# Designs tried in a protein design run: designed miniproteins, single chains, continued (3). Part 100

Each design is a single chain, and the fold is of that chain. pLDDT is the mean over its residues in the fold that is shown.

## One batch from the design tools (miniprotein)

Design m11475
Fold by ESMFold2-Fast:
Structure m11475 (fold): chain A 76 residues (1-76)
Amino acid sequence: MAEIEALKQKMLDMLMGLVSGKKEDFDKFVDEAAKELEKSKKLSEIADVVKKMKDDPKKSAEETAELIAKYVAEQL
């Protein structure tokens, strides 16, 4: 449980770092990440969430961090 909370916090900190940077750099990262995720049919669902980060970076970063933490928890 504590390990999942720590992972969620680290993911959130990383995503908030990107969001707090230059909007242009963040948009490029989102577009590239979405294209890579779309190449995998299994991960294409995550690509949709990543694309939403361009419209509402902070909210989408929090949602993405939570989804990643939940996904990792389900694998344990």
Scores: mean pLDDT 67

Design m11476
Fold by ESMFold2-Fast:
Structure m11476 (fold): chain A 61 residues (1-61)
Amino acid sequence: MPLTLTVTQDVLPGESVNNAIARGVKAALDAHPDLELEAVLSVEVAPDGSKVTLTLLLRPA
């Protein structure tokens, strides 16, 4: 069954937002090894750029 998952990922000093997004996606997939990423539904960057909040849609592999 598809799963909608919200994850918050810290943006490290000198890290791009894209790298933080990739790390958040990887952590979610590592936690759900029988699922694959279908879509990134939303990306919300904190006003100070310190965190990103991702809403991911995962599907069975």
Scores: mean pLDDT 80

Design m11477
Fold by ESMFold2-Fast:
Structure m11477 (fold): chain A 61 residues (1-61)
Amino acid sequence: MTPEELRAFGDRYVAHLREQGRPELAEAVRAKVDELVAKHPDGITPREFANALAEVIKYIQ
């Protein structure tokens, strides 16, 4: 996934979490996406992205 794809998927997931009444998790996901984009300017695999989001969910919930 490119940085642009990471931000696009992150934006959609953050919006979904806010609609679900989970703003704290939404902000944590936003922060993780921003971290991944900054750390990986050439992108990451979809699997790495999924694993990173799973870790955020695990620690917030």
Scores: mean pLDDT 79

Design m11478
Fold by ESMFold2-Fast:
Structure m11478 (fold): chain A 102 residues (1-102)
Amino acid sequence: MEEALEAARKAIQASDAGNVTEAVKYAEEAVRLARQHPEDKEAVLAAMTAIAYALHALGEKERADEFADRGVEALQSGDTEKALEIAEEGVRYARELAEKRK
């Protein structure tokens, strides 16, 4: 819970600093920790925010906005599992993008 929020905060901070590698790393950690407590909507929302920021740092603003909107809608409808699936999709996309930039 607090660990997921801290990981998300680190991902956002890394994204703001332009540190793409750390942003993706901490966003993935936030999503992993949120998956351990899927009933914690705050942790799931933080993980969604972290992945959106990581995608934004990767230059994918439109995709970041799409993942954020889809995730928030799922959470507002009470579907925390769907929000986590969307976040995990975002992690896979961010990792693939980071690898292609090498």
Scores: mean pLDDT 82

Design m11479
Fold by ESMFold2-Fast:
Structure m11479 (fold): chain A 77 residues (1-77)
Amino acid sequence: REEAIKRLEEEGKRIAEEASRRNPDLTIRVEVEGDTVTVSAEGVRSPEEARAALPVLEEMSKRVLEAGKKLGLEPKV
């Protein structure tokens, strides 16, 4: 279980790096606390930036949930 959580943290970091690479104007973070995963965008300065970030955050959340399922975890996002 500890190994699975560590792998989820590694996958979350990889997903955040990929999303940041594809969305360079966003600062995207993925934090794993046990079985809880928080996906956030920082530095959003306008409603337009917030609107643009929403689909990215939703896609990242789905990818993290899928990664957790493959590791035998039931992550909460």
Scores: mean pLDDT 69

Design m11480
Fold by ESMFold2-Fast:
Structure m11480 (fold): chain A 61 residues (1-61)
Amino acid sequence: DPEESQKLAEELRKEISKRITSSSGLALNNAVGLGVSLLHQGVSRDEAIEEAVKVIKDLES
């Protein structure tokens, strides 16, 4: 549901921002979207955050 997805996205954004302090808004938004999608697919929170961080590093490399 929209409210649950919004809270999930906000939490994910906070966790990603703790690990990557320098990223474009586009890269961060794409990573958060991927992380939320992975969580909805049943991937663990830690794994979703790690995949999101990898996406930002790949885009910023």
Scores: mean pLDDT 76

Design m11481
Fold by ESMFold2-Fast:
Structure m11481 (fold): chain A 64 residues (1-64)
Amino acid sequence: SSSLEAVEEVLELEEPVPQEELAERVRKAIADKEAADPNVRYSEPAVEVEGRRVTVRYLRATSS
């Protein structure tokens, strides 16, 4: 069986980071996770930045 999970993470940074840089970091982190766990796949993350508050949303797909 396969499952899909909607993941939403809210972070407050110590220092503001440009949305473009933060989006690249998040994409790289997800790519690294996919490389580590071939049974798990992730959608492209949506990154929303408001000052130091960051919301990251993505889908996680797991195969049994």
Scores: mean pLDDT 79

Design m11482
Fold by ESMFold2-Fast:
Structure m11482 (fold): chain A 104 residues (1-104)
Amino acid sequence: AEEEKKQKEEEEKILNYARDFFLRDMLVRAERGELDKAIEEYAQALYDEMVRKDPSKKEEYKKIAEELREQLKAAWPQIVADRENRRLKILNEKLSELLKKLEE
């Protein structure tokens, strides 16, 4: 149904906003030297939520949370590099706009 499709699209938007908020919080905490603590808190929160939904899979969810910690730590240098590349693009665009105004 079209209503189900719209519901899924809205859920995806909410998840994307939550991910963007999470990434911004993680970046700020990493700049303060709190990256490991932030990753641990996130993995613990995910584990607690999963166990709340189905306590019978506690051991399986513990493994998933451990894997998430390792993957986030391994991926973090690339995430930071990608962020800096995006910042440089935005800076170059703003400098181009300022140069055009100086020609007036």
Scores: mean pLDDT 70

Design m11483
Fold by ESMFold2-Fast:
Structure m11483 (fold): chain A 63 residues (1-63)
Amino acid sequence: SHMTMSLEELVERLYEAGAITPEQKEAILKELETDGKLSFEQNQLLADALRRLGLVGPAPAPA
């Protein structure tokens, strides 16, 4: 879908699919609320979860 999906919605979907734990979901959502961005570790976690579900993660930024 080309509809804009918030990072919040992505995290919810990953949790419902069992790709992340409740603790990881809460930590990510709190960071988004606090700083508006994810840490490097959280970005890696989301990318890994997306790959495990067979979903393509966001395209890497060009060098």
Scores: mean pLDDT 69

Design m11484
Fold by ESMFold2-Fast:
Structure m11484 (fold): chain A 69 residues (1-69)
Amino acid sequence: SKEEELRKKIEELEKKFKELVTKDADPSKITAIGILISAAKLHIDRGDLDNAERDIKLAEELIKKIEEE
């Protein structure tokens, strides 16, 4: 289901988030990623899968920017 796919993506994002925190990456981007992960979880819990997917994509884009630096 879409919900299962999004929950799996959140697990992948949380894994990457922990790795970036350990590497002392850009604190402002790390904070934004954490907020987006939390928002995505809340949206899924409320059945708002479209907004959850948006939050996940934004978090993925921020992680990519850190990895490109």
Scores: mean pLDDT 83

Design m11485
Fold by ESMFold2-Fast:
Structure m11485 (fold): chain A 79 residues (1-79)
Amino acid sequence: MEIAEELRRLGREATQKLADMGKLEEAVRVSRLTREAVEHIEKGDYEKAAELVREAADILQKAGLTEYAERFREIADKL
């Protein structure tokens, strides 16, 4: 599924950016939320996946990664 693969890629990129910024706790949280969201997408549980993606987007927004937060919200809106 294309959305799950896109979310996996963006999740890895966003997690790496957070780690590069020294935001290790946020990096771990976004990584976990993205992994759980992908699992829910693959099971057809789009509502739960959207919740997890929006939570990750909120963390990214608070960390100043506005572009990644917007991309995550776009993915959630497609679910």
Scores: mean pLDDT 87

Design m11486
Fold by ESMFold2-Fast:
Structure m11486 (fold): chain A 74 residues (1-74)
Amino acid sequence: SSSEEKMYQDLKAVADELKAAHGEAAALAWVEALVRHQRRLLEEMRKNNAPEEDIERAERTVRILERVLADLRA
């Protein structure tokens, strides 16, 4: 979706700026930390029977962050 593409572009821009300013390791560490945090939140949401719509939004956020991480590693 347009919203998902914008989130990807915004996150990639921040990651690219971190890479330029502080190096690849710093950018990777930031995105990896975000992926770990969001996956943990998603797991807790599933465990606590959060609304399906909220789970779907969290799943989309994880996929976008994983895409940013994959792009940084390429």
Scores: mean pLDDT 87

Design m11487
Fold by ESMFold2-Fast:
Structure m11487 (fold): chain A 56 residues (1-56)
Amino acid sequence: SLDKATFAEVARKLAGRELSPAFVDSLFRFFDVDGNGLLDPKELEALQQVIKGLTA
């Protein structure tokens, strides 16, 4: 499971840049479907696919 801090680090690495805390919070909330503050590691793959889509 990934907490918000770990998610923020991974999101920044995938984006190749610093991300605002508000943007990270919105992304984390989007992927945290259970609202428990933890994400399945599979969401990292989903995040990568979303970022790839945004660059198209």
Scores: mean pLDDT 70

Design m11488
Fold by ESMFold2-Fast:
Structure m11488 (fold): chain A 106 residues (1-106)
Amino acid sequence: DPNLEKAIEKLNLSKKVTKLIQELLEDMKQRTLDPKKRTPIQKFAEQVLFLHPEEYVRLNVAALKGDIEKAREIAEKLAKELNASKDIVDGYIYGTMIYSGKVDKL
């Protein structure tokens, strides 16, 4: 994925975050309907959508606009509440931006 490669170079993404994003992008293309194949990022997204639907919308709007600072603030607060790692937060934000083609804002 050329957008993922650009993001890796531009943001110096860790191997852990890169793997999480690759798994997310693959799930979104082929496996979105299989709950057994849900990635850790998708599980986090599902928890946010179910427990905090308004924050889910705000987070995705910020990420899609390329407002990384705002997306990170929202995601880190939610991750602390839901006991998710920083790698999940980074993977969610960057994965959403890569998927939406907002790589130039990274």
Scores: mean pLDDT 74

Design m11489
Fold by ESMFold2-Fast:
Structure m11489 (fold): chain A 67 residues (1-67)
Amino acid sequence: LLEAVYEALRAGDVEGAIEKMREFLLSQGHPKGADAVEASLRVYALRGVTPTEEQLDQMILTGKSID
């Protein structure tokens, strides 16, 4: 998952990265987490910053804790 998200982000494909993260969290039963991760990734895109592996992992952990 993180590799595929990183590849999408490095290619400038923010929507692809969001879709991959949402699909994962939705498959785990975390719809609120999926929405939160999408919002976070869009904020990074607006700032022109690529999140680190640690930041992506923390987004997933936070997303799982919401639902």
Scores: mean pLDDT 78

Design m11490
Fold by ESMFold2-Fast:
Structure m11490 (fold): chain A 100 residues (1-100)
Amino acid sequence: MSIEELLEEIVKLVEEMIELLKEAGLTEVADQLRKKLEELKKKYEEGEISPEEAAEGLDRIVLEGLVWAQHHKVPEEVLERLLELAKRIAELIKEVIKLS
């Protein structure tokens, strides 16, 4: 997988995480994270940040989502799904950093 393909897959998984947060009733959190994701995508597309910096930004969005999910005590089933997505995202981020 190329760096571009890895970043696209990470973005897709982050978007899935944001939708899970929204479905769990964390609409304001989901909206905030989506705005951060779009800003990060824009900076990467404009060449303002490297692939490694983009991956680090995606990791921060994931961590923020998990903190809010725990703070709002989302159902255990939702938290387990979020943690599974976060684990997959972390593995892809490590691959981006290794290839950068």
Scores: mean pLDDT 87

Design m11491
Fold by ESMFold2-Fast:
Structure m11491 (fold): chain A 81 residues (1-81)
Amino acid sequence: SEDEKMYKYLVEMIEIDEEWERTGDRVAAFDRYKELIEKAKKELGEKRANQIELFYVILRTLKRENPELYKEIVEGLKEKA
């Protein structure tokens, strides 16, 4: 299903974020985000790629403001991917 593909893209964005936190390499992370979003646009279309980007921004906010909820959501996404 397309939802399962969206979960996989979201998990990959989370993994890029985790690698950026480990390495401090913002440039490498940004290049990987761009490549991933272009792949999502080709596979799922622009509307769904935009939804993935928006959801990722929400997840970044939750990580800062409510880390317990962030952890639960990330674990759920990884199970569905």
Scores: mean pLDDT 83

Design m11492
Fold by ESMFold2-Fast:
Structure m11492 (fold): chain A 58 residues (1-58)
Amino acid sequence: SNKNQLFAALRGLGFSDADAQTVANAVGDDQSKLKAVGDVLLAKGKDATVQDLINAVS
């Protein structure tokens, strides 16, 4: 469920389907990675890039 919710949220922020799926797949069901992505989105909002989000979960 977290994956689908994150995907929908990223699409709502203007990310492409491919980019939103890449980030959601990288997070998976890992709660610490989900928090890391959330923290970046809180800090940068719509200025967050796919690379920022991938770096947060690497």
Scores: mean pLDDT 83

Design m11493
Fold by ESMFold2-Fast:
Structure m11493 (fold): chain A 65 residues (1-65)
Amino acid sequence: SVDDIIEGLLYGRVLSARDLLQYGKKNNDQDLIDQAKSYLQDILEEAEKRGLKDVAELAQKVLEE
């Protein structure tokens, strides 16, 4: 369904943003860390609006790392 496609796309975006956050932290790149966190916050808001609890919980967990 369209909802399954959207959930998969948002899940993939969380993983990409997590990789970006980890890369930024490893290289002490504050601008990159801030961009990755902003991206994760946008994903979290969209997931919450769509009722995609698993994606929202994953995005929140990554933001707390």
Scores: mean pLDDT 87

Design m11494
Fold by ESMFold2-Fast:
Structure m11494 (fold): chain A 69 residues (1-69)
Amino acid sequence: MEEEIEKYKEIVKEIAGSYTDGEFKTEKDKKIAAITAKLAVEAYEGKLSEEEMKEIQSMSGEELLEKYE
């Protein structure tokens, strides 16, 4: 359980690190973090391919909000 949570956190960091400075100061940043967390869960469950994850990482926060909100 603990190790799985840590693995999940690493996935979240890997995806979210490209969108925020880690402080989540604005409502937009919070929404991006929530979408990123949802995508990280899907990645952890094996529902996202490596290509899909790479595409998501290349997207801007605005593009993530428009596509996944």
Scores: mean pLDDT 64

Design m11495
Fold by ESMFold2-Fast:
Structure m11495 (fold): chain A 72 residues (1-72)
Amino acid sequence: GESLLLQNRVFTVLTQSLQMPQAHALAVSLQVAAGLQIEVAPEFVPKVREALGLLQMDDRLPESLRERLAKS
């Protein structure tokens, strides 16, 4: 859907522009998407769930960002 296309574009732009590890880029993208009130398309949910699992195991992620993702 349109929301999925926009969300994927945000992930791509943040990954390329910030040169962050994919997990951190996804976390930032999710925060931006939440601010824009972008709905996650059903087909994207499994990938988001997998990435969030990986982020929860990443000790490099700021605690404030991790807490925000846990509430989302």
Scores: mean pLDDT 50

Design m11496
Fold by ESMFold2-Fast:
Structure m11496 (fold): chain A 92 residues (1-92)
Amino acid sequence: MADELAIQAAVKALKLMSEEEFEELFEEARGKSREEVEEILLKRKGAGEYILAALEAAAGLEEGIERAKKLIEEEGPVPKEEIEEMLEKARE
């Protein structure tokens, strides 16, 4: 359940960001502490909120799980087929 919410939030973030923006974010976050990564994400309004919710939910944090749930309820869940397609593209 928590993993599913984390994946849902991550996919929504990918839909709000270009592939180039996501690659830059990944590169910027590489080798940085959790606190530094959170600060980088908070500077990216919209997409950053979904990424933060995904990370917090994946870590099993109640606040993160609630945040991801709220965002998904407001925007609607992403279909499983679309999640698979987005993850496949991210692996390229």
Scores: mean pLDDT 70

Design m11497
Fold by ESMFold2-Fast:
Order: structure tokens, then C-alpha cells, then sequence
Structure m11497 (fold): chain A 75 residues (1-75)
């Protein structure tokens, strides 16, 4: 079972990822190329998944690691 301190550490990591995605979206916001649009959609989906995990409050570490790995591979 995951301790509260470990859960808080994971939440901080997820919040950092969300912030990084927000920054990436802002950096690419001025581009309207088809490639840029596709990248924006991928980042937005990854951000939505991270926000969902933060929102749920109860975190399954195994599921979070799986999702984080998928998001990292998409970047």
C-alpha cells in the first residue's frame, strides 16, 4: 500500500507534467501547420489524462506508472 507522502510525491510529479504540457501548448500555439495541430491534440489528450489522475484523488501507483510511461513515449 502506498503511504500518503508517496501519493503526494506522485501528485507533484503529475502537476509538473501538466505544467510542462501547458508550456508546450503555449510554445506551439502560434503554429497552424497540420503537424503542429496533431502534436497539440496529442499533448492535450496527455494533459487531460494527467488532470483526471490528479482529480480522482485516489491514486493506484501501478496504473499511474503505466500511464506516465505512455505519456513519456508520446512526448
Amino acid sequence: SMKEEEIEALKERLERMKKNYDTALKQIESSDSPVAKEIKERIEKAKNEVERLIYMGTLDPEEIERILKLIEEAE
Scores: mean pLDDT 71

Design m11498
Fold by ESMFold2-Fast:
Structure m11498 (fold): chain A 72 residues (1-72)
Amino acid sequence: SATKEGSRLLAEGKYEEAIKAFEKEPENETSQILLGYALYILGEKDKAKEVFTKALKEYNSAEAENMLELLK
C-alpha cells in the first residue's frame, strides 16, 4: 500500500517521496499522522499543524493532539 511504501521512505530519510506516498491515501489515519511527521521534519511547520489538526478532528488521534501541543 502507499502507506507502507511511505513508511519505508520515511525510515530511509526520503521525506519528500514519503509525503507523495502518504498523499495517495488521505483518508487513512496512519497516513495522515506520518504525513504530518514528514512535513514537520522538512520544516513545513504550518502544513504539519494543519494535517495534525485534521487527524485530531477526524480520528480523535492522541498522537496528533500531542504533536499539536509541541507545535504551538
Scores: mean pLDDT 84

Design m11499
Fold by ESMFold2-Fast:
Structure m11499 (fold): chain A 61 residues (1-61)
Amino acid sequence: GAARAAALRAAARERLATQPDAEPIVVAREVARALRAIGDALQEGLARGDLSLVGEAVAEY
């Protein structure tokens, strides 16, 4: 859900902030993780028939 997506995005930002010379591949993996979390929130919202959950996840991004 939205909370899981927000937690993953926060963790990704913290990891990138603590590694100033992060390799491009590491950055790409963190971005892919965040995008997958948003996709998961979208799927859950659609399954519930309520897109407000998706809007909240996107707003938190």
Scores: mean pLDDT 67

Design m11500
Fold by ESMFold2-Fast:
Parts: C-alpha cells; sequence; structure tokens
Structure m11500 (fold): chain A 85 residues (1-85)
C-alpha cells in the first residue's frame, strides 16, 4: 500500500517540476508548449492546480481526463490493498 502511495506522490511531484520548468523557461516552441500542457494536465487532474492555468481547449481537457483516469487507477489499487489489510 505504502509503495503505491509513494509512486503516486512521486509522479505528481515530477509532473509539477516539469510544468514549472517548462513554463518558467519562457520558450515559445510548439514542443515545449505541448509538454507543458501534458504536465499541467497531470497536476490539475491530481487536484493540485490552483486555477491560474485552466484547460482552454478540447485537447487540453482530454489530456486532463486521461491523467485523471491514471490517478483513479492508482487510488483504486490502494483502496483494494487497504480493504485487504
Amino acid sequence: VEELRKKREEEIREAEKKAAELMGSGEQSEEARREAREAFGYVIAAGRGNGNIAPQTEEEREIVEEYRRKLEELERKIKELEEKE
């Protein structure tokens, strides 16, 4: 159980670091913007977004939804192990 919780937290922290670095760099390349959207999608899905950056397009909403499902899978595994013991 603890290992899955640590994995989830580490993934969220890595996404936060990626989002901060990509947005902080000021680069305007399409690749950098795409990567930033994915990282922020993960952060928003994890419920750690503060509303300063919200999905503006359907594409961004889909990215948030995909990461939300991944987080739900990890939470589901944690719950199963907790109910087991």
Scores: mean pLDDT 63

Design m11501
Fold by ESMFold2-Fast:
Structure m11501 (fold): chain A 78 residues (1-78)
Amino acid sequence: SHDFERLVEAGFALATAFGDEEALKRLEEAKKKGDEQEIKEVVVELARKYGVSRVRALLRLAGVSEETIEEIEREARE
């Protein structure tokens, strides 16, 4: 979906900004496989590791839907 394409873009931007090489590798592999669930899981892990508020702000700036952002925040706060 368009929302997941935005999430892919945001995930790469976040991982690059944080210098998280393992997250970048996981995002590249997930994109090759079309694994939308793995892309979401990487973004959730970035939110846990680097801060939910910072990740939320960047996801909103990237145009990710509020529904997808809410799901990521919920999973990150477990």
Scores: mean pLDDT 86

Design m11502
Fold by ESMFold2-Fast:
Structure m11502 (fold): chain A 59 residues (1-59)
Amino acid sequence: SAEELAALRQQAEQAAQAVRADPSVEQNWKNFAEAYGKLRAKLSPEEAATLEKELLFKA
């Protein structure tokens, strides 16, 4: 649903922010990989690739 997608996007964005704030913390990357993985499963490959670049281009 749109509500589930919004929640997953928020989780992925929060995890990405944690990675950008401290990229040396391995747990931040694990949290991001898990959150992004759940979101990616519900997106098209093109949408997923665009989102990944937007979330990580500053990491």
Scores: mean pLDDT 77

Design m11503
Fold by ESMFold2-Fast:
Order: C-alpha cells, then structure tokens, then sequence
Structure m11503 (fold): chain A 71 residues (1-71)
C-alpha cells in the first residue's frame, strides 16, 4: 500500500485529514482507496480522482461534504 496523495475532507465545517493509497492486489489488480485515519471511506476506485469523488459521495451521507487534494 503506497500513499499517492493527501486529502482534506470538510464535513459540516469540520476539517479531517486523509490520504489516497494505491493498492496492488494479485486478485483485483491496481485500485485506489481514500482513508480518513484508519477508516476506508472509499475503495476499489480506478483512479485518484474517482477515489476522491466516491469519498465525497459516501461522506455526504453525514452532511455537507467536500474532499480536495492537499497542495
């Protein structure tokens, strides 16, 4: 598991730091996950951009959410 990007999730004005990781699996190939701490909030994405979009969609169940790359 390799960290490929850092992200910032803002949920109802609360800021949380996270990361995008690249996973290599013999069974499933290469995919991307978004982690906030130790929690996978999006997985099995084909790109970093897809992983971030899925994380934003999944976290939107808990309130107004944006997920962005940390520069």
Amino acid sequence: MEVVAEVEATINGRVLRGRVVRVESEEHGIYYEVLLGDTVVAGLAESVEEAIARAEENLSLFGETTVRLVP
Scores: mean pLDDT 81

Design m11504
Fold by ESMFold2-Fast:
Structure m11504 (fold): chain A 94 residues (1-94)
Amino acid sequence: DKDRILLEVLYQVWEIVGYAMEGDLEEAQRRKAELITYLRSLAQSPEGQELVRQIEQLLDQLIEAARNRDYRRVLQLFDQIADLVRELLDIVSS
C-alpha cells in the first residue's frame, strides 16, 4: 500500500507541475494545499510534520520553476520532493 500511496502522491505533484506550466497558478496552489493537507493527516509526529513543511516549501519552488518552464529545475525539485515523500511514508508506515 505504501508504494501505491507514493505513486498517487507523485502523480498529484506532476499534475501540479502541469497546471503551473499552463499558467493556471490558482489550480496549482489549490492542489498543493489539498496534497499538503493529506500529507499532514498522515504525519502526526514532529518529524513527519517537519518533512511535510519541507515538501510544501519545495512544492512552492516547483510551481515557480514550472511557471518559468525551467525544465532542469523542475526535474531536480521533483526528485527532491519524491525523496522526501518516500522518507515521510517510511516514517508513517514504521
Scores: mean pLDDT 89

Design m11505
Fold by ESMFold2-Fast:
Structure m11505 (fold): chain A 85 residues (1-85)
Amino acid sequence: GRAELEALLERARALYREGLALVREILARGTGPVLLQAIGDALRGIGLLEDAELAVRRGDVEGARAVVRELEALLAEVRARLAAL
């Protein structure tokens, strides 16, 4: 129900904030193509957060859960890129 939707939205927001912090670290340490990739990651992240908020407004639990999984996958990719610097 509603409690599950609120939990999914809070998870999406937490994942976005963590991802943004990692992107900021890449921007501080990276150069050239790595900076463009990090900017792309940040833009994808905000789009996914907007999708999560929309799914929650619509009461779409499965949609919200799918977006949280995409944010988790994106966060893992950003972590891997930072670790490779």
Scores: mean pLDDT 87

Design m11506
Fold by ESMFold2-Fast:
Structure m11506 (fold): chain A 130 residues (1-130)
Amino acid sequence: SENQKIEEEAKKFVREALNETKRIEEDLSQARKDLEADPSKAPEVATLARQHADRVIELARKAKELAEKSTDPELRKQLNDVAGALAYLSLKLDEAAKAFESGTNGVEKLKQAIDAAKEARELAEKAYEK
């Protein structure tokens, strides 16, 4: 049925979002460790945050589009929760990049981006299990 096709598309998307958010969380956590060892790596971390922000905002838009197509209230809610978490992660990644570029509060903003990535991953995991 049409509803089964939307559900399958949503499950494929949620798996993609889970894999991407897990990778981002791991990349940012490694970047934080690298910065603790060598603060001169701040420009590379800013570039990494910018790259991830661009990808994550695209995923947020896809999640919202799938939520709007879904007639299942539970699936719609889960996709909207994932979309919101991805949008917030994109915002925190942009804030981290700007902070490193300006030389102010970069590490603190990176920590906030890591926390946002973890939240997005956990929401994607919950959506994937259902």
Scores: mean pLDDT 89

Design m11507
Fold by ESMFold2-Fast:
Structure m11507 (fold): chain A 97 residues (1-97)
Amino acid sequence: EELGQRTLELVKKRDEEFKKKREEAINGLEQALSQARADGDEETARIFEETLRAVKQAEELGLDGPVLEKLYEAVQDKDNFVEKAREALELARKVIA
């Protein structure tokens, strides 16, 4: 049985799904940042900018998994987006130290 090869293929598919979620989360945050800047909401724009920066730093360290899950949740919840983005920022800051 080729169980090892089958497991490796499943891991690759999960990695591809995670990459898609990462791109969706980052794109959603970048769009929200652009909108906040267009609206002149400097405080919200600053939070989104700091969150995006911290998430990218966590990605460079390979510690971005939990941060991206939180950010993906934020993008899906428009009404609580700013608060969820702050949670993602705090989590990213903890993992990057």
Scores: mean pLDDT 76

Design m11508
Fold by ESMFold2-Fast:
Structure m11508 (fold): chain A 133 residues (1-133)
Amino acid sequence: SKEVERLMQLYFLELTKREIKRILDALVKAAPPEYQEEIRKLSEEIVKTLDEALEAARNGDFEKLRETVKKLIEKVDELYEIASKAPEVQPLAERLRRAVADFVAQSRILEAILKGEPVDYAAIAAEVDKLLA
């Protein structure tokens, strides 16, 4: 049953990555000319970090997963600050923030499974709430 739970969490991470990539593509296309290059570069870095996080997750390397998720949060916060200056992309930036919070929650659940520890849903909910504040 633990292997089934692990595979299901990996599947959810892959689906959330695909959604984040779609949101990032839409953000780049909708970005005002003055922010388009900066948003494009951050989008490419976020995608690379997501790929690294997923590889760590598939390999059961929860320490590398935690490191790459931290880097993901930092890059998304940076993109959100840029997007906050452009009302045209604000709804997409909000969608990105929520999708990344989902990815973070899924990564914490997977980490607990990999460690054989109980999932602390209250702690995960508190972390998600902070990311969405």
Scores: mean pLDDT 88

Design m11509
Fold by ESMFold2-Fast:
Structure m11509 (fold): chain A 73 residues (1-73)
Amino acid sequence: MEEKREIVRDIVASYIEAVGLELEGFKPQAEKVKELSNKALEYLDEGKFDEARKLVEQSRKLIEEARKKAGLA
């Protein structure tokens, strides 16, 4: 239960970061993060926590890269 809650929290955080990226003009990166987050939620519903975590990590890397380009990180 706690593991699922942690992953959900990370997915929500990624969505919030994606909104920030969209406001800074990084719409393609924001859309990709939202795409990965939606797929991660699907894996969580299937009980595939490792697959969900991998997609969350991919989202985090995209967010970090975009934030560096925007001067936000």
Scores: mean pLDDT 79

Design m11510
Fold by ESMFold2-Fast:
Structure m11510 (fold): chain A 80 residues (1-80)
Amino acid sequence: ASLEQQQAVLLEYLQSLPKPNRLALLQKEIDSLQLAVSAEAIRTALANLKAAAQTFDLPAALQQQLQDAVDKVEQKLLDE
């Protein structure tokens, strides 16, 4: 899948999260990721997104799914 496709899947997942106030923190990082055009900027945004996501009280399985989706975007960046 393309970088854009993986990013879209991650964003769709994040929008499905049931905690609006905590999602506001993630939204800042999501916006940064959407505006990131260089590999370095995308990597920085992904690192910040992962750190912010760790503040959520999510079940371990959902945390792992989020981490996996972020890792796929990071791996795609390394392949480019």
Scores: mean pLDDT 65

